Designed miniproteins, single chains, continued (4). Designs and how they scored, part 39

Each design is a single chain, and the fold is of that chain. pLDDT is the mean over its residues in the fold that is shown.

## One batch from the design tools (miniprotein)

Design m13412
Fold by ESMFold2-Fast:
Structure m13412 (fold): chain A 74 residues (1-74)
Amino acid sequence: SREEELRSASAVAARHAVERFGGSEEDLERLREAIYAYATRHDLDVVALGRAVGALLRASRSLEEFLELLAAAE
């Protein structure tokens, strides 16, 4: 299903963020939910989500900045 695909993609994206910036298992769970909420809010498919998260990761210097940019994105 689209929900399962987006949840899987969000988990992969969260892992990339933790690999890039560092973080705990608690941070990984928070990121997964934040990325999924972002995808749902913007009606993104997995390809569009991958591109958007990739761009936000490159624009970010920390996990906190990544989460702030994700929340601020319209």
Scores: mean pLDDT 86

Design m13413
Fold by ESMFold2-Fast:
Structure m13413 (fold): chain A 63 residues (1-63)
Amino acid sequence: MDVEAAAKLLSRITGIPAEDIKKALEEGLARENGDSEKIGEIVQEKTGADAKVVAETLKAFGI
């Protein structure tokens, strides 16, 4: 998965800075690799991005 591309896309959708989303995605992937829904929950907890939107974006990127 291209974490930078996913973070930039989510930043455009949510208005949250891409760097903050990227850090949360990297942490989520390290803990819950392959589980888009749990990674989405981690990103929501850290950034406030909607967990479902994050999970759907990760699935589109092959997670």
Scores: mean pLDDT 81

Design m13414
Fold by ESMFold2-Fast:
Structure m13414 (fold): chain A 93 residues (1-93)
Amino acid sequence: KAFEVLLELLREEGLEELAERAERELREIEKEIEELEKKLEEARKKGDKEKEQKYIAGIVAAELRKVGLEIDLMLELRKRGVEEEEILKKLLE
């Protein structure tokens, strides 16, 4: 939901190329998380605690990259003159 709002705002500001790149990057991160979740489930079934820890760390790192992408998109909107209050208003709708 938050990403959809940010992508829409980028497109409204004429930043279509940035919106397309962000959407692609988001899909790659989500795919990575899905693959790591499957590996984590297999490691848990086998009792491999070391691999469990590594995959959990990988999932956390990927989720933090998603947050970083959201921050980058908000900064680009701010650079184009979109007020922080307007971004927050749209995100909370």
Scores: mean pLDDT 82

Design m13415
Fold by ESMFold2-Fast:
Structure m13415 (fold): chain A 85 residues (1-85)
Amino acid sequence: SETYERALKAAREDLTAGKAELALKVFLPLILKAGPEGEELALELAKLYVQEGQVDLAVLLLKEYLKEYPEATKSRELLEQLLQQ
């Protein structure tokens, strides 16, 4: 979706500008309200943050998503993988 693509582009730009944490605070409420697309967007943003060396932000995103959606199996599995590194 356009929201998905926009969030990934903005996250990458904010990483370059040193504003990744601020960007996460803006996008997290949108991800939580996105319904079925919310988990897919959270997973892709978490993977992007890991790729750019921002593992702590990926962990924060997944923990906040799982507080609202504790049954989100894919999000829990990715979080467990990141915490084992």
Scores: mean pLDDT 76

Design m13416
Fold by ESMFold2-Fast:
Structure m13416 (fold): chain A 100 residues (1-100)
Amino acid sequence: SENAERAGEYGAKAGKAALEGAKAGGADGAKAAAAGVAAIGAGTAAMLAARQGTEEAVEEAREAARGAAESVAAAGGEEGKKGGEKALEYGEKAAEAAAA
């Protein structure tokens, strides 16, 4: 599905933004990696939601994106907060692509 592919692309961008934001904020490698994994997980959820085509799966993907953004903000302070906001933006786009 083109929608699943787009959801996966946005999930990857969310993961990159989370990892970079956490690192820039001074998070150690393990905390930065954990934040990146959380954001990638949100993108995976969006991709699965696109394949399932259910409203419940799409909402779960959106919730995962919000949780990932909070994790990044906690890991990297001010730069982590910026990275988390960008990860949330990409996560929301992944969920929207899944809903399309």
Scores: mean pLDDT 71

Design m13417
Fold by ESMFold2-Fast:
Structure m13417 (fold): chain A 60 residues (1-60)
Amino acid sequence: MLEEIRELAERAKDDPLLKAQLEVARALIEAYREGKASEEDLELAKRLFERAKKEVEERE
């Protein structure tokens, strides 16, 4: 997922809102792996990633 977020951020780098959402998702996943975030934060990160992915895919 982190690598996928990085790849998606490169594709969406000209969209500041999508980039911000992907950066938040990445930060939450990293924090969860370090024991600094909850399971709810991880679920939020996954939802942000899926939303950003759909937006990028709809650009075709």
Scores: mean pLDDT 77

Design m13418
Fold by ESMFold2-Fast:
Structure m13418 (fold): chain A 100 residues (1-100)
Amino acid sequence: MKKVEEVKKLFREVKRLIYEQLALENIYDKLTFDKETYYKRRNELLAKAQQRLKEISERVKKLLDDENYDEAITFLRNEVAELQKRIDELKKKIEELKKS
């Protein structure tokens, strides 16, 4: 029971971070590209974010159905760590562009 709640909490955090990364990538692209390229990339980035979330959701569902809670927790913690690292790198790149 407690492990299922931890999986749900971690999945909500992964979803939050995926959309935070998407928002930051959109800001970076708006500062870097022309309007036409920006809108094309925005649509592609949204599609990629939605696909990633679907793949993570399907994997988590399978692990929960198999009662493999520890693997689900480990998988989601690794996804959170990787997403946070990418978000931090994007924030630094955006700040450097704003100073230029």
Scores: mean pLDDT 87

Design m13419
Fold by ESMFold2-Fast:
Structure m13419 (fold): chain A 55 residues (1-55)
Amino acid sequence: SSRLEESRRVAREIGEELRRIGDGIHEGLEIARREGLPIREGIRLGAELAGVKSS
């Protein structure tokens, strides 16, 4: 039971992090599309919006 609860918690945390990253990327891609920027630029902007630092 404890292991199942921990596994579910980890899966939820991963899902939430992926959702936040996905939301940021989606926003960045929309900005890039409206500005006529390359997809890569949209991904970079989205990563910044999601709080992921792009090097």
Scores: mean pLDDT 76

Design m13420
Fold by ESMFold2-Fast:
Structure m13420 (fold): chain A 77 residues (1-77)
Amino acid sequence: TFKVNSKITVVFGDGTPGENEIKLPGNPEKITVKAPVGEATVPVENGKAAIGAFFKKAGEITIYAGDEKLGTFKVVE
């Protein structure tokens, strides 16, 4: 569970996640983020994608690589 305005980055590959970083499975070149604020495709650069912009409203954020659900995050105020 995360709070609104969290500055979260998702990390892929063999790296260890640091502060405010969450490791997700796989090694996609892009992800689709479905959030209460809307849906967008985000490129993965150097194994990272900054998704903090999607944490602006409480609800659920789900991340996909194509049709594969990689993870779901709950956001609270």
Scores: mean pLDDT 79

Design m13421
Fold by ESMFold2-Fast:
Structure m13421 (fold): chain A 107 residues (1-107)
Amino acid sequence: AVPTGEAVFETEKGVYIVVVSRGGHLAVIATKDKKYIPELRELAREAVAAGIHLVVGFDKLTEEDLKKLRAQLEAAKAAGVPRLEVYTSDDPEIKAFYEAAKAALDY
Protein backbone atom coordinates (compact mmCIF):
# COMPACT_ATOMS: atom_id res chain seq x y z
CA ALA A 1 0.00 0.00 0.00
CA VAL A 2 1.22 3.52 -0.88
CA PRO A 3 -0.22 6.00 1.68
CA THR A 4 -0.77 9.66 0.77
CA GLY A 5 1.90 11.77 2.45
CA GLU A 6 5.31 13.38 2.41
CA ALA A 7 8.40 12.72 4.52
CA VAL A 8 12.09 13.60 4.57
CA PHE A 9 14.37 11.59 6.83
CA GLU A 10 18.09 11.11 7.43
CA THR A 11 19.77 7.73 7.96
CA GLU A 12 22.56 7.12 10.51
CA LYS A 13 25.00 7.19 7.56
CA GLY A 14 23.88 10.68 6.48
CA VAL A 15 21.73 9.66 3.50
CA TYR A 16 18.65 11.88 3.01
CA ILE A 17 15.47 10.22 1.75
CA VAL A 18 12.64 12.26 0.26
CA VAL A 19 9.37 10.32 -0.03
CA VAL A 20 6.19 11.74 -1.57
CA SER A 21 3.10 9.64 -2.27
CA ARG A 22 -0.28 10.61 -3.72
CA GLY A 23 -3.09 8.70 -5.45
CA GLY A 24 -1.13 5.44 -5.54
CA HIS A 25 1.95 7.13 -7.07
CA LEU A 26 5.30 7.18 -5.28
CA ALA A 27 8.40 9.37 -5.54
CA VAL A 28 11.57 8.35 -3.66
CA ILE A 29 14.81 10.34 -3.86
CA ALA A 30 17.97 9.28 -2.00
CA THR A 31 20.97 11.64 -1.75
CA LYS A 32 23.89 12.53 0.52
CA ASP A 33 23.41 16.25 -0.23
CA LYS A 34 20.83 18.13 1.90
CA LYS A 35 21.45 21.44 0.05
CA TYR A 36 18.83 20.66 -2.62
CA ILE A 37 16.17 18.96 -0.47
CA PRO A 38 13.59 21.77 -1.09
CA GLU A 39 14.04 21.48 -4.88
CA LEU A 40 13.91 17.66 -4.73
CA ARG A 41 10.68 17.80 -2.65
CA GLU A 42 9.04 20.04 -5.28
CA LEU A 43 10.24 17.73 -8.08
CA ALA A 44 8.83 14.68 -6.22
CA ARG A 45 5.46 16.43 -5.67
CA GLU A 46 5.32 17.41 -9.36
CA ALA A 47 6.07 13.84 -10.48
CA VAL A 48 3.31 12.19 -8.38
CA ALA A 49 0.84 14.96 -9.32
CA ALA A 50 1.53 14.09 -12.99
CA GLY A 51 0.93 10.36 -12.32
CA ILE A 52 4.62 9.45 -12.57
CA HIS A 53 6.46 7.13 -10.19
CA LEU A 54 9.88 8.67 -9.51
CA VAL A 55 12.93 6.77 -8.22
CA VAL A 56 16.17 8.75 -7.92
CA GLY A 57 19.56 8.06 -6.30
CA PHE A 58 22.56 10.45 -6.18
CA ASP A 59 25.61 10.77 -3.95
CA LYS A 60 25.91 14.54 -4.49
CA LEU A 61 23.86 16.88 -6.67
CA THR A 62 25.08 19.82 -8.71
CA GLU A 63 22.82 22.54 -10.13
CA GLU A 64 23.43 20.95 -13.55
CA ASP A 65 22.24 17.54 -12.22
CA LEU A 66 19.04 19.19 -10.92
CA LYS A 67 18.51 20.91 -14.28
CA LYS A 68 18.94 17.58 -16.11
CA LEU A 69 16.60 15.76 -13.70
CA ARG A 70 13.96 18.49 -14.17
CA ALA A 71 14.32 18.19 -17.98
CA GLN A 72 13.92 14.39 -17.74
CA LEU A 73 10.74 14.83 -15.66
CA GLU A 74 9.30 17.35 -18.17
CA ALA A 75 10.06 14.91 -21.03
CA ALA A 76 8.43 12.05 -19.07
CA LYS A 77 5.31 14.20 -18.43
CA ALA A 78 5.09 15.15 -22.13
CA ALA A 79 5.48 11.50 -23.23
CA GLY A 80 3.00 10.13 -20.67
CA VAL A 81 5.67 7.88 -19.14
CA PRO A 82 4.35 6.16 -15.95
CA ARG A 83 7.80 5.77 -14.29
CA LEU A 84 11.09 7.68 -14.27
CA GLU A 85 14.23 6.10 -12.76
CA VAL A 86 17.55 7.96 -12.43
CA TYR A 87 20.50 6.46 -10.58
CA THR A 88 24.06 7.80 -10.43
CA SER A 89 25.77 6.67 -7.20
CA ASP A 90 28.46 4.23 -6.06
CA ASP A 91 27.15 4.27 -2.46
CA PRO A 92 25.67 0.88 -1.39
CA GLU A 93 23.14 2.53 0.99
CA ILE A 94 21.77 4.80 -1.77
CA LYS A 95 21.65 1.74 -4.06
CA ALA A 96 19.71 -0.20 -1.39
CA PHE A 97 17.08 2.57 -1.07
CA TYR A 98 16.86 2.89 -4.87
CA GLU A 99 16.32 -0.89 -5.27
CA ALA A 100 13.80 -0.97 -2.37
CA ALA A 101 11.78 1.86 -3.95
CA LYS A 102 11.74 0.01 -7.30
CA ALA A 103 10.62 -3.20 -5.56
CA ALA A 104 7.80 -1.31 -3.76
CA LEU A 105 6.51 -0.04 -7.14
CA ASP A 106 6.43 -3.65 -8.46
CA TYR A 107 4.40 -4.83 -5.42
Scores: mean pLDDT 80

Design m13422
Fold by ESMFold2-Fast:
Structure m13422 (fold): chain A 77 residues (1-77)
Amino acid sequence: HMEELIREIRERYINKVKEDAKKLTDKEQAYRLAEAYAVEFGTELRKAGVSPETADRAARETLKELKKIVDEILKEK
């Protein structure tokens, strides 16, 4: 059930980025936001008992998804 835990935590960070990025117009600020949330996500996974290696991989994958979401939101403006 580790994959379910990672998915649930990732979904919370995706929702945070969606809400916060709507308030931003600067792409660099929005990317820094995505990077900060990816770091927090990785830290939360490690605290939940996920290995550092698995948490780092999941955080990198999540960062790519968060940046993609940011790009889509900023294009709508």
Scores: mean pLDDT 84

Design m13423
Fold by ESMFold2-Fast:
Structure m13423 (fold): chain A 106 residues (1-106)
Amino acid sequence: GAEEAAREAEEAAYEAGEASNAAWESGAIRAAMEAGVAAVAAAVAATLARRGAPEAAAEAAEAAARAAEKAAETAREEGASEEAVREAEEAAEEARRAAEAAREAA
């Protein structure tokens, strides 16, 4: 339901934030910025899910998933550390789960 979609989106926002920090520390600046975009989009999805806007929440969660997947790809391209790439891949997986939960709630 909406609360589950909100919790998954909050988890995705947290993981994307961690991925952004890891990418920044690794010197993968572009990946850090893209992961930051994913974190903001996921946080927006959580807010919209709680405010009773499930369709808008699903759109925001899908945008977060696309941004997180792009951040993981960019981290590999920029030669980020193994840790930073792992964090980005975990963030992308969490963002996909949040998008699925948001679609189910819509």
Scores: mean pLDDT 88

Design m13424
Fold by ESMFold2-Fast:
Structure m13424 (fold): chain A 66 residues (1-66)
Amino acid sequence: MKRPSDIYIEGVFYRMLAEIYKRAGDYEKAIEAYKKALDLFRQSPDATPEEIAYLEKEIKELEEKK
């Protein structure tokens, strides 16, 4: 059974991890963590369109910076 809450919570943790890596200047790890969070949020019915858009924007900006 797919557990929407489990998927969403995992997405939140990866997003937080990505933000930590971004602040540390670890852009490659930040991008990887944001991509994992984005994949999880796309699979979760609890993720908001704004959260998804935020992750897509962050990934794009970090890829340009790398």
Scores: mean pLDDT 79

Design m13425
Fold by ESMFold2-Fast:
Structure m13425 (fold): chain A 71 residues (1-71)
Amino acid sequence: VSREQAAEAARQALLDLGVPEDFAKEFETAIRNASSAEEVLAVGDEFAEKAPPELQPQVRGIARAVADLLA
């Protein structure tokens, strides 16, 4: 699995959770622009804080899964 495929999968996972299209697109773009696993985790934390409280663990989990693919 490539980083590009992981970013696309992350966007789809957010859409499946009912997250707005614009939020999911911004998240995908931020992951694509991240240069390290640490930056992906930071993106996950930033976007989790913008998400509804009930979705914050899922947003962080998606970012962690992408980061694990880059490590």
Scores: mean pLDDT 81

Design m13426
Fold by ESMFold2-Fast:
Structure m13426 (fold): chain A 87 residues (1-87)
Amino acid sequence: MTEEELEALTPSQQVAVEIGKTLAYIGIGVEAALRLKELGVPDELIDRVTRLGAEKKWDELIRLLKEAGVPDDFIEEIKKQYEEVEK
């Protein structure tokens, strides 16, 4: 490691935390997308749900899932996963 890299660690650590949260949101989105695909939801809606999850637009995400006929228990599970990442 260079001395310059060590001095940049504080900004890099903050970026690493945000990257970690983003990867967690992407993971939740991928899991949700796979389950929606199993339920026969159109790919266009799956893409929208994944983007809304990454953007932290939970209310709009939940609305789309309800409109798609996704079971309430599945919606509750996704909501809990997003709340866990925000902690």
Scores: mean pLDDT 68

Design m13427
Fold by ESMFold2-Fast:
Structure m13427 (fold): chain A 100 residues (1-100)
Amino acid sequence: MEGIELAKKAIELAKKGQESEDALEAGRLALEAGSLASEAIELDPDNEETRELAGKAAILAIEAAKKALELATTQEEINLAIAGALNAIGALFMAGLKVG
């Protein structure tokens, strides 16, 4: 399923964001991971595996956004971190928090 591939990509990006020492990179990766997680669910809304993987990606993207905010020193960096967090929270809501 294409949704599973997008969810796996979202997990990779979120993990990279968590390991980043650059606020802009961490923020962009969190934003991208959240967007891909949401897209994965939209492609395969009734697929439980896609939903579980997208939920995991969303949780990791929230952690990446938190990392971005901790590193942020400019308004642009803060705005990206917040956007990443909101995208990730939205994806987590769509996944229904079935990841446990």
Scores: mean pLDDT 83

Design m13428
Fold by ESMFold2-Fast:
Structure m13428 (fold): chain A 58 residues (1-58)
Amino acid sequence: SLTKEEAEEKLKKIVKQAEENPEPVVIRLGIKEAESLKEYAPELAEEAIEKLKELLAK
């Protein structure tokens, strides 16, 4: 089973990857992955999704 700490680390990597390579496909995949992590780390996942959506809008 995934721990909250593991989910938080994955969310940080997702955001970092999207910031380093802000291609729409990368950002959209990041949003989908972050949404799947809401079950484990809801607060950080919601924050990550919001940030990724802002990147996608630019």
Scores: mean pLDDT 84

Design m13429
Fold by ESMFold2-Fast:
Structure m13429 (fold): chain A 64 residues (1-64)
Amino acid sequence: SIDELIQELKEAAFNGDLEKTKELIEKLAKSGKLSEEQKQEIIDFLNQMGRSDLAEYFEKLVKE
């Protein structure tokens, strides 16, 4: 589910698994199933983790 993928993303990012984090960002962005609240949750989480680069990457993918 989308909620499970968001939790996996948070776990991968917290553990510093950059490869897994990027894979999950791409999978979530390509799903077309994210609500605006879920998109903002992901952006806020990545920014809180000091990964503004990944937050910007996610935002760019979602706008495509």
Scores: mean pLDDT 86

Design m13430
Fold by ESMFold2-Fast:
Structure m13430 (fold): chain A 80 residues (1-80)
Amino acid sequence: DGIALAMGEIMVGIAVLLARQGKFEEAVETVKEALEALRKAGLSPEQIRELGEYAVERLKALGVPEEYLEEVRKAIEEAV
């Protein structure tokens, strides 16, 4: 479902805005919620992984600490 994927991308955008405010834990939680929502919506493991990796790269580019990035990577593996 293209709409579900688009909503996931919007949630990643929200996580990026939270990370820009230094709210790293809230940003990670938002990404986890996005990945779980996509899993429940029936998106493929490949689509979930692509969105999750996209989120990691965006957060990494903002300088989010590695410990938070590892939480997102763990959430990706739990969602696929």
Scores: mean pLDDT 84

Design m13431
Fold by ESMFold2-Fast:
Structure m13431 (fold): chain A 58 residues (1-58)
Amino acid sequence: MKIARAVQPFPKTAPDHLALRVGDLVEVLEEVDENFVKARSLTTGEEGIVPKSTLEFV
């Protein structure tokens, strides 16, 4: 299981996005491309696409 922590807030601007607050923990499920991953929030269980630049891998 690959865990990452949000180091930047990310607003949900599209239906496929996952909203992030600074400090949120996510499980990285898939790499979409070099800049984006599909992740699952460990707080809410919601899944969505987030920029890799918003995450610090633990």
Scores: mean pLDDT 81

Design m13432
Fold by ESMFold2-Fast:
Structure m13432 (fold): chain A 55 residues (1-55)
Amino acid sequence: MAAAEEVFAALPERVQAAVRLVLEEGLSYEEAARRTGVSVDSVRAAVRAYENALA
C-alpha cells in the first residue's frame, strides 16, 4: 500500500534497482549489491524497510 510505495520512492535509484532485483527477480542481497554498486548492508536494510511497510 501507500506506505511501502513511499519507502521505495524515497530510496536512491541504485537502491530501488537492488530492491527490485531481490524481490522481483529473486537475487541474493550480495548479487543485487554487486549489480547496482550498493553495499550489501544497504540492500538488506532497504529490503527490510520495504517488507516492514508491506506488512
Scores: mean pLDDT 77

Design m13433
Fold by ESMFold2-Fast:
Structure m13433 (fold): chain A 88 residues (1-88)
Amino acid sequence: PLEAIRSVGRALALVLRELERNRDDAERSAKLQRIMDLLSEALEYLLNGDLEKAIRKLEEALRLAEENGLSPEVIEKVKRALEIVRNA
């Protein structure tokens, strides 16, 4: 559904913005890049109609964001995207 795609897109945009802000922090940039990769994979699965795989990638992204203490804004957007996809 379109709203699920939009929610993942919003999360991706925020992670990209955080990555740009942290470009001089190699460790934090690597963590943000991994989350961005997972969100991109989730978006690809949503576009191909594979809802179950999209959910798994979003769950991995949320876990990594929480484990690595990323900003509350990143965590909130990923969590919201996961909620929308689960209810799609």
Scores: mean pLDDT 83

Design m13434
Fold by ESMFold2-Fast:
Structure m13434 (fold): chain A 92 residues (1-92)
Amino acid sequence: SELEKALAGLSPEERAVVREMADTLIRLGPALAITAMVIGRLEKEGKKPTKEELDKIYELAERKVQEHPARSLADERRLADEVYKELKKIKE
């Protein structure tokens, strides 16, 4: 796999950091899925999100997942819609 090839060139300390990041990303799965859905919607509208907007989208997604656990794709889609609406209010 590409990950195993990338890890082969790293020190033991660097490998530990990469694996910790991967474990963190797995635990953050619903928030990442929601973030990706919001980004996809913005791109569909011809909008390129800035780094600041990406960070804000992720913060909102993480907050929504903490308040309302996502247990299905339908839950993630609903939370993504809520994040998108909240992002629009901030820009007003």
Scores: mean pLDDT 69

Design m13435
Fold by ESMFold2-Fast:
Structure m13435 (fold): chain A 55 residues (1-55)
Amino acid sequence: MFEEIVNRAIELLKTKSEDEVEQELVDELMKRGIPETLARRLAQAAVREAIRKLK
């Protein structure tokens, strides 16, 4: 669920940079069986949405 990924990004952004959070989300999504290209797109979208919610 996209909201789950966004909530994970919000938690990670408390201690990590945007680039670090994106890479960690890509790694987590790929471990769940999501292809790298899709995982990267989802991670980027989730980081943008997380930042929007934190502002």
Scores: mean pLDDT 82

Design m13436
Fold by ESMFold2-Fast:
Structure m13436 (fold): chain A 63 residues (1-63)
Amino acid sequence: MVGLLAVAGEDYTAKSPEELDVKKGDVLLVLEEVDEEWVLAKSLKTGKTGLVPKSVLSAAGPA
């Protein structure tokens, strides 16, 4: 299995070009942990990849 599925618990608006816009309830594929606060994730809704704060995500299961 590659990656981990997570669900956005709240809306997040990207503050830089490297960050990902997410909406509450969006399902994301976590590709890697960048640090303790940030993950690199792919939105399954839009197909875009970017950095997302871990605090806005809830773990759902393996992808």
Scores: mean pLDDT 77

Design m13437
Fold by ESMFold2-Fast:
Order: C-alpha cells, then sequence, then structure tokens
Structure m13437 (fold): chain A 60 residues (1-60)
C-alpha cells in the first residue's frame, strides 16, 4: 500500500500527530501500520503525519 494516494475528504490537522489534508490533496504513503493508520507526506506542503487508510484512495 505504499505509493501515491489522494484524500477522499477534508482531514483536520492535529499538530504533531495528524496530517491535515483537503479533499483531493495528493500524498505519498511512506509507512503502513496494521491498525489502518499510515504515515504520509503531502505533495503540496511537504508535511509528514498520520492519516487513516480509509481517508485515502489510490491515484489511477
Amino acid sequence: MKGLYRAVKDVPEVPGVILGLKKGEEVEVLKVYPDGMVVARSLATGKVGLVGEDELEPLP
């Protein structure tokens, strides 16, 4: 599940924990946890944080 994904909805930022995203924002998934959380980098901002796997869809 590593690779390029897109946010399916707006995700509010929790500073130092949750990566804030706007719907349609592209991210690179760096690490996947077994609990359904991923470490992702925003391609727009370069910020890294946690986001739910269910909040992302793969790019075509």
Scores: mean pLDDT 79

Design m13438
Fold by ESMFold2-Fast:
Formats: sequence, structure tokens, C-alpha cells
Structure m13438 (fold): chain A 68 residues (1-68)
Amino acid sequence: SRDELLKLVVDLNESLTRLEKTKTKEDAEESIKKAKEVRRLARELGLDELAGYADDLVKKLEEQLKKM
């Protein structure tokens, strides 16, 4: 549902804020997991722009994780 998506977006933003502060592999992996969940639900709901944003974020976080 859209309410579930909104909650995941909030959880993702909190995870990204934590990652920015900590720079740990664990926080990067958690952020990737949450971004993938946002991407999946956005695709299911036909929210193509949000799904694209989340996909780009996953790619960016995976590149960041490789450098850790």
C-alpha cells in the first residue's frame, strides 16, 4: 500500500542519515536493503519516477559499499 511505501521511505531516510554519520558497511547494507524495498513497492504501485530514484540510489550505495 502507499502507507507502507511512505513508512519505508521514512525508514530509508533515517538509515541514510545514520550511514552519512557512521560510514559503516552495516549501515550501507541496511540502506541498500531499504532502498530495494522502496524500489519494489514503487514498481508495484506504478510510481515509475520514485522507482527510478530508488534504483539510482541502490546503484550509488552499492558503489559506495565496494569502496568500504
Scores: mean pLDDT 86

Design m13439
Fold by ESMFold2-Fast:
Structure m13439 (fold): chain A 84 residues (1-84)
Amino acid sequence: MEKVIKELEATTDAAVDRLRAAAGGSREEFLEVAREENQELNDVIKEAVKKGKELGKEEEVEKAAIRGAARFTAALQEAHAAVA
């Protein structure tokens, strides 16, 4: 269980860092990075929730996924506002 949540948090951290780095580039490049990172995070969340359900820990994984999604959305909004 801890490994699943740790992987989800690590993926979220990496996605946030890449969004911030992409904000220094062109708007078109930023949007492409945002789409790729959003897709990867969603895939990791889906797998984490599936594993959590199989282990009877769905609620704990779901809460971690909601926190991760909220962090990504906040970072996306801040980075998007920085891209002219």
Scores: mean pLDDT 80

Design m13440
Fold by ESMFold2-Fast:
Structure m13440 (fold): chain A 93 residues (1-93)
Amino acid sequence: LRAEAERALRAAREAIAAGDLEAAVEALRRALEIGRELLRQGRYEEALRLAEEVAELARELVRRFPDSEEAKEVLLEAEILEGVAQIALTVHS
């Protein structure tokens, strides 16, 4: 999971740098799926950390493509995952 997350984040950064909106959204969604799997496994700190990184990249994507509904949707999904992981981490601490 960690290697898959790092690969997805790298793909997202490369796509953002290239201005490839579709590839960036795809890579960020892949990272979010890994984050949800970490959450399902009770790996709350890792899920939170990944969600934070995805949210940062999604904010950059929204800044570059302010009219993209897909970019805004990925940002919202990342922020929701951050909130869920933070609550889970607090409750299970």
Scores: mean pLDDT 87

Design m13441
Fold by ESMFold2-Fast:
Structure m13441 (fold): chain A 62 residues (1-62)
Amino acid sequence: GVSDVDIAEAMYLIAFSVTYLELKRKYPDASEEELRRRAEEEAYALLEKNDPELAAAVRERL
């Protein structure tokens, strides 16, 4: 079956993708590496704010 960590990982990837697209549109001159790093930090922060233990479990998988 699908676990809570599997669902949280999917939510993280969606949040990352949406955040990356928004940052790329807002900062067109920024490098891909910089945009990816910022999107990863923001997506992780959203999970950590809601459930820090679940966020840590997702991070361990990535």
Scores: mean pLDDT 83

Design m13442
Fold by ESMFold2-Fast:
Structure m13442 (fold): chain A 67 residues (1-67)
Amino acid sequence: SLALTEEDILTALGRMYVGLANIFKSRGDLEAAIEEYEKAAELFKKAGDEELAKEAREKAEKLREEM
């Protein structure tokens, strides 16, 4: 199927937010990185991808521990 589902769009947006969070993390903007990982986790959860949501949440939690 060539049609994009809402799930596909949510997953793509989540991956974009993970990419943005990784950039903020690499620049030392930890608070911004946490916010973007949390946005990614919510998008993955809405998409039904529990593993991607968990990974994004764990990345945010790890950064909170480093602050």
Scores: mean pLDDT 87

Design m13443
Fold by ESMFold2-Fast:
Parts: structure tokens; C-alpha cells; sequence
Structure m13443 (fold): chain A 92 residues (1-92)
């Protein structure tokens, strides 16, 4: 589906921004990927939201990080990475 291909492209762009230390760019691209994937592939949307949460964590935006992990778990309750990263923020 067109939305799914576009979501995948934003997801990959987010990964590139994250790996280069541009966490603001990463969060933006991962959020766009999640928006596009939400109604067609909720598990991809949950993965994108988890990555956005990680980017917010690197920015020190812990409330935003928690919100993204909560959204990811709402779409995919069995997402272990989202659960683990959420616990990490709460323990900090």
C-alpha cells in the first residue's frame, strides 16, 4: 500500500537521523512514520513510536518519551522494546 511504503521511507529516514545524533529530526520522522502506518500496520506504527520515544529520551524530554511508549503499547501491547524503554524512563 502507498501509505505503508511512505511510512517505511520515513522510518528509515528517522533511523538515519538517530544514528547521526539528530534526535529532533529522528523524532519528527518516526512520528510521521507512525501517523502513516497507524491504520494500515499498527505494529509498524508501534515500532516507529518506540523509536520516537527513544529520540525524545536522548533529548532529555522524558514526558514526551513516556507518551510515545504509552502510544506504542496501546497499538501493540506485546512490544517488548517499548515496555523495556518505558521502565527505563520511570527508573531514572
Amino acid sequence: MEKLMEASAYYLGGVVFYLTGDYEGAAKYFEKAAELARDVDPRLAARALTEAGKAYYELGKYEEALAKYDEALELDPENEEARRNREKVLAA
Scores: mean pLDDT 87

Design m13444
Fold by ESMFold2-Fast:
Structure m13444 (fold): chain A 73 residues (1-73)
Amino acid sequence: MEKKKRAFEAAGEAQRKLKELYEAGLLSPEELKKVEELAAKVDEAIKAEDYESAEKYAKELLEFLEEIERKKA
């Protein structure tokens, strides 16, 4: 259960950060496309019960969103 818990925690953190940046209008159309691609990878990994990959992609999504915030804040 640890891997599943970590995957959902990471996905939740990424989702919260995405909502913050989206509501702030900080995401360009190109950045939104990359977010959608990473979010799709997280979703596919969760559906496949590949919680290690889900955690990895969720963390990559969060890091990408944090990089955008640092550049535009």
Scores: mean pLDDT 83

Design m13445
Fold by ESMFold2-Fast:
Structure m13445 (fold): chain A 71 residues (1-71)
Amino acid sequence: MSEEERKQMAELLKENAEKVLKEAREAAEELAKIPSETAHRVAELLEEAARAIEEGDYEKAVELIEEAVAL
C-alpha cells in the first residue's frame, strides 16, 4: 500500500470508525477460533488495530490491518 493510499484509508477508517472497530473485533474473534498460527497472528494484529482506532490513531490502525492481510 502506498503512503497516499494509507492516508486515504485512514480517512475512510475515521469516518467509519465504529463500524470498522466492530468488524475488526468480530474478525479477530472468528480467527482466534481457527487452530492456525497464521490465523492467531492475524487476530492479534486486528485486536491491535481496534485499539489504535479507539486511541484515534487511524494511520497505525491501517498499517496493522495491512500487516494482517499480508499474512
Scores: mean pLDDT 78

Design m13446
Fold by ESMFold2-Fast:
Structure m13446 (fold): chain A 84 residues (1-84)
Amino acid sequence: SLAEKARQAYLAGDMESAKELEEELVEKIKKLIEEGKEEEALKLLKEALEEARRLVEELPLPEEVKAEALARIDAQLAEIEKQL
């Protein structure tokens, strides 16, 4: 899944790939919401973003990299909340 690929990217320290995968995942979830599949989208979003956020916090990454990734995740979550 996209969430698992993002997790692997984080574990490898590939923050660029992780950000891209999370962005693609959020866009996919947003489209599900627009199609009226709110429950599926919300469950997928919560699981993926919670896993990604937790990983970013626990990984021994530079603070700047962590801050950027967390800001991206939080911004995308806010966009999904606006869509609801």
Scores: mean pLDDT 75

Design m13447
Fold by ESMFold2-Fast:
Structure m13447 (fold): chain A 55 residues (1-55)
Amino acid sequence: KVEEGRELAEKLLKLAEELKEEGKAEVVEHPLTGRGYAKPKTEEVAEELEKRAKE
């Protein structure tokens, strides 16, 4: 759902700011919602982001 996508993007964006400060990710714009979100620099971080987003 669009609403769920927006909430997921919001959570990822907040996490992105922390990861960006640590140099583990960068913030990019979500193609569906137009909101920013974290694009992880490593596969391990990507998996963790997806798990947290599902919560």
Scores: mean pLDDT 60

Design m13448
Fold by ESMFold2-Fast:
Structure m13448 (fold): chain A 74 residues (1-74)
Amino acid sequence: MEENDKKLLELAKKLIQEAKDPSLSVFEREVNLALAYMLVDLILKYSTSPEIKKEAEKLREEIDKVDAEIRAQA
């Protein structure tokens, strides 16, 4: 479980970075961000690791920030 949670965190981080790329369309950025949001939500709901949960919480804050930036451009 822990190793899978870590892999999901790494994937979410990658998706957030792609969502931050201003050269991508709003649609592409929103899709990447939605996938990251889903992964982070799953980790927060099911992970038992405090370190993994803290990292996921930070990623959720980053997702909310990026989502606000994308919506401002839409």
Scores: mean pLDDT 80

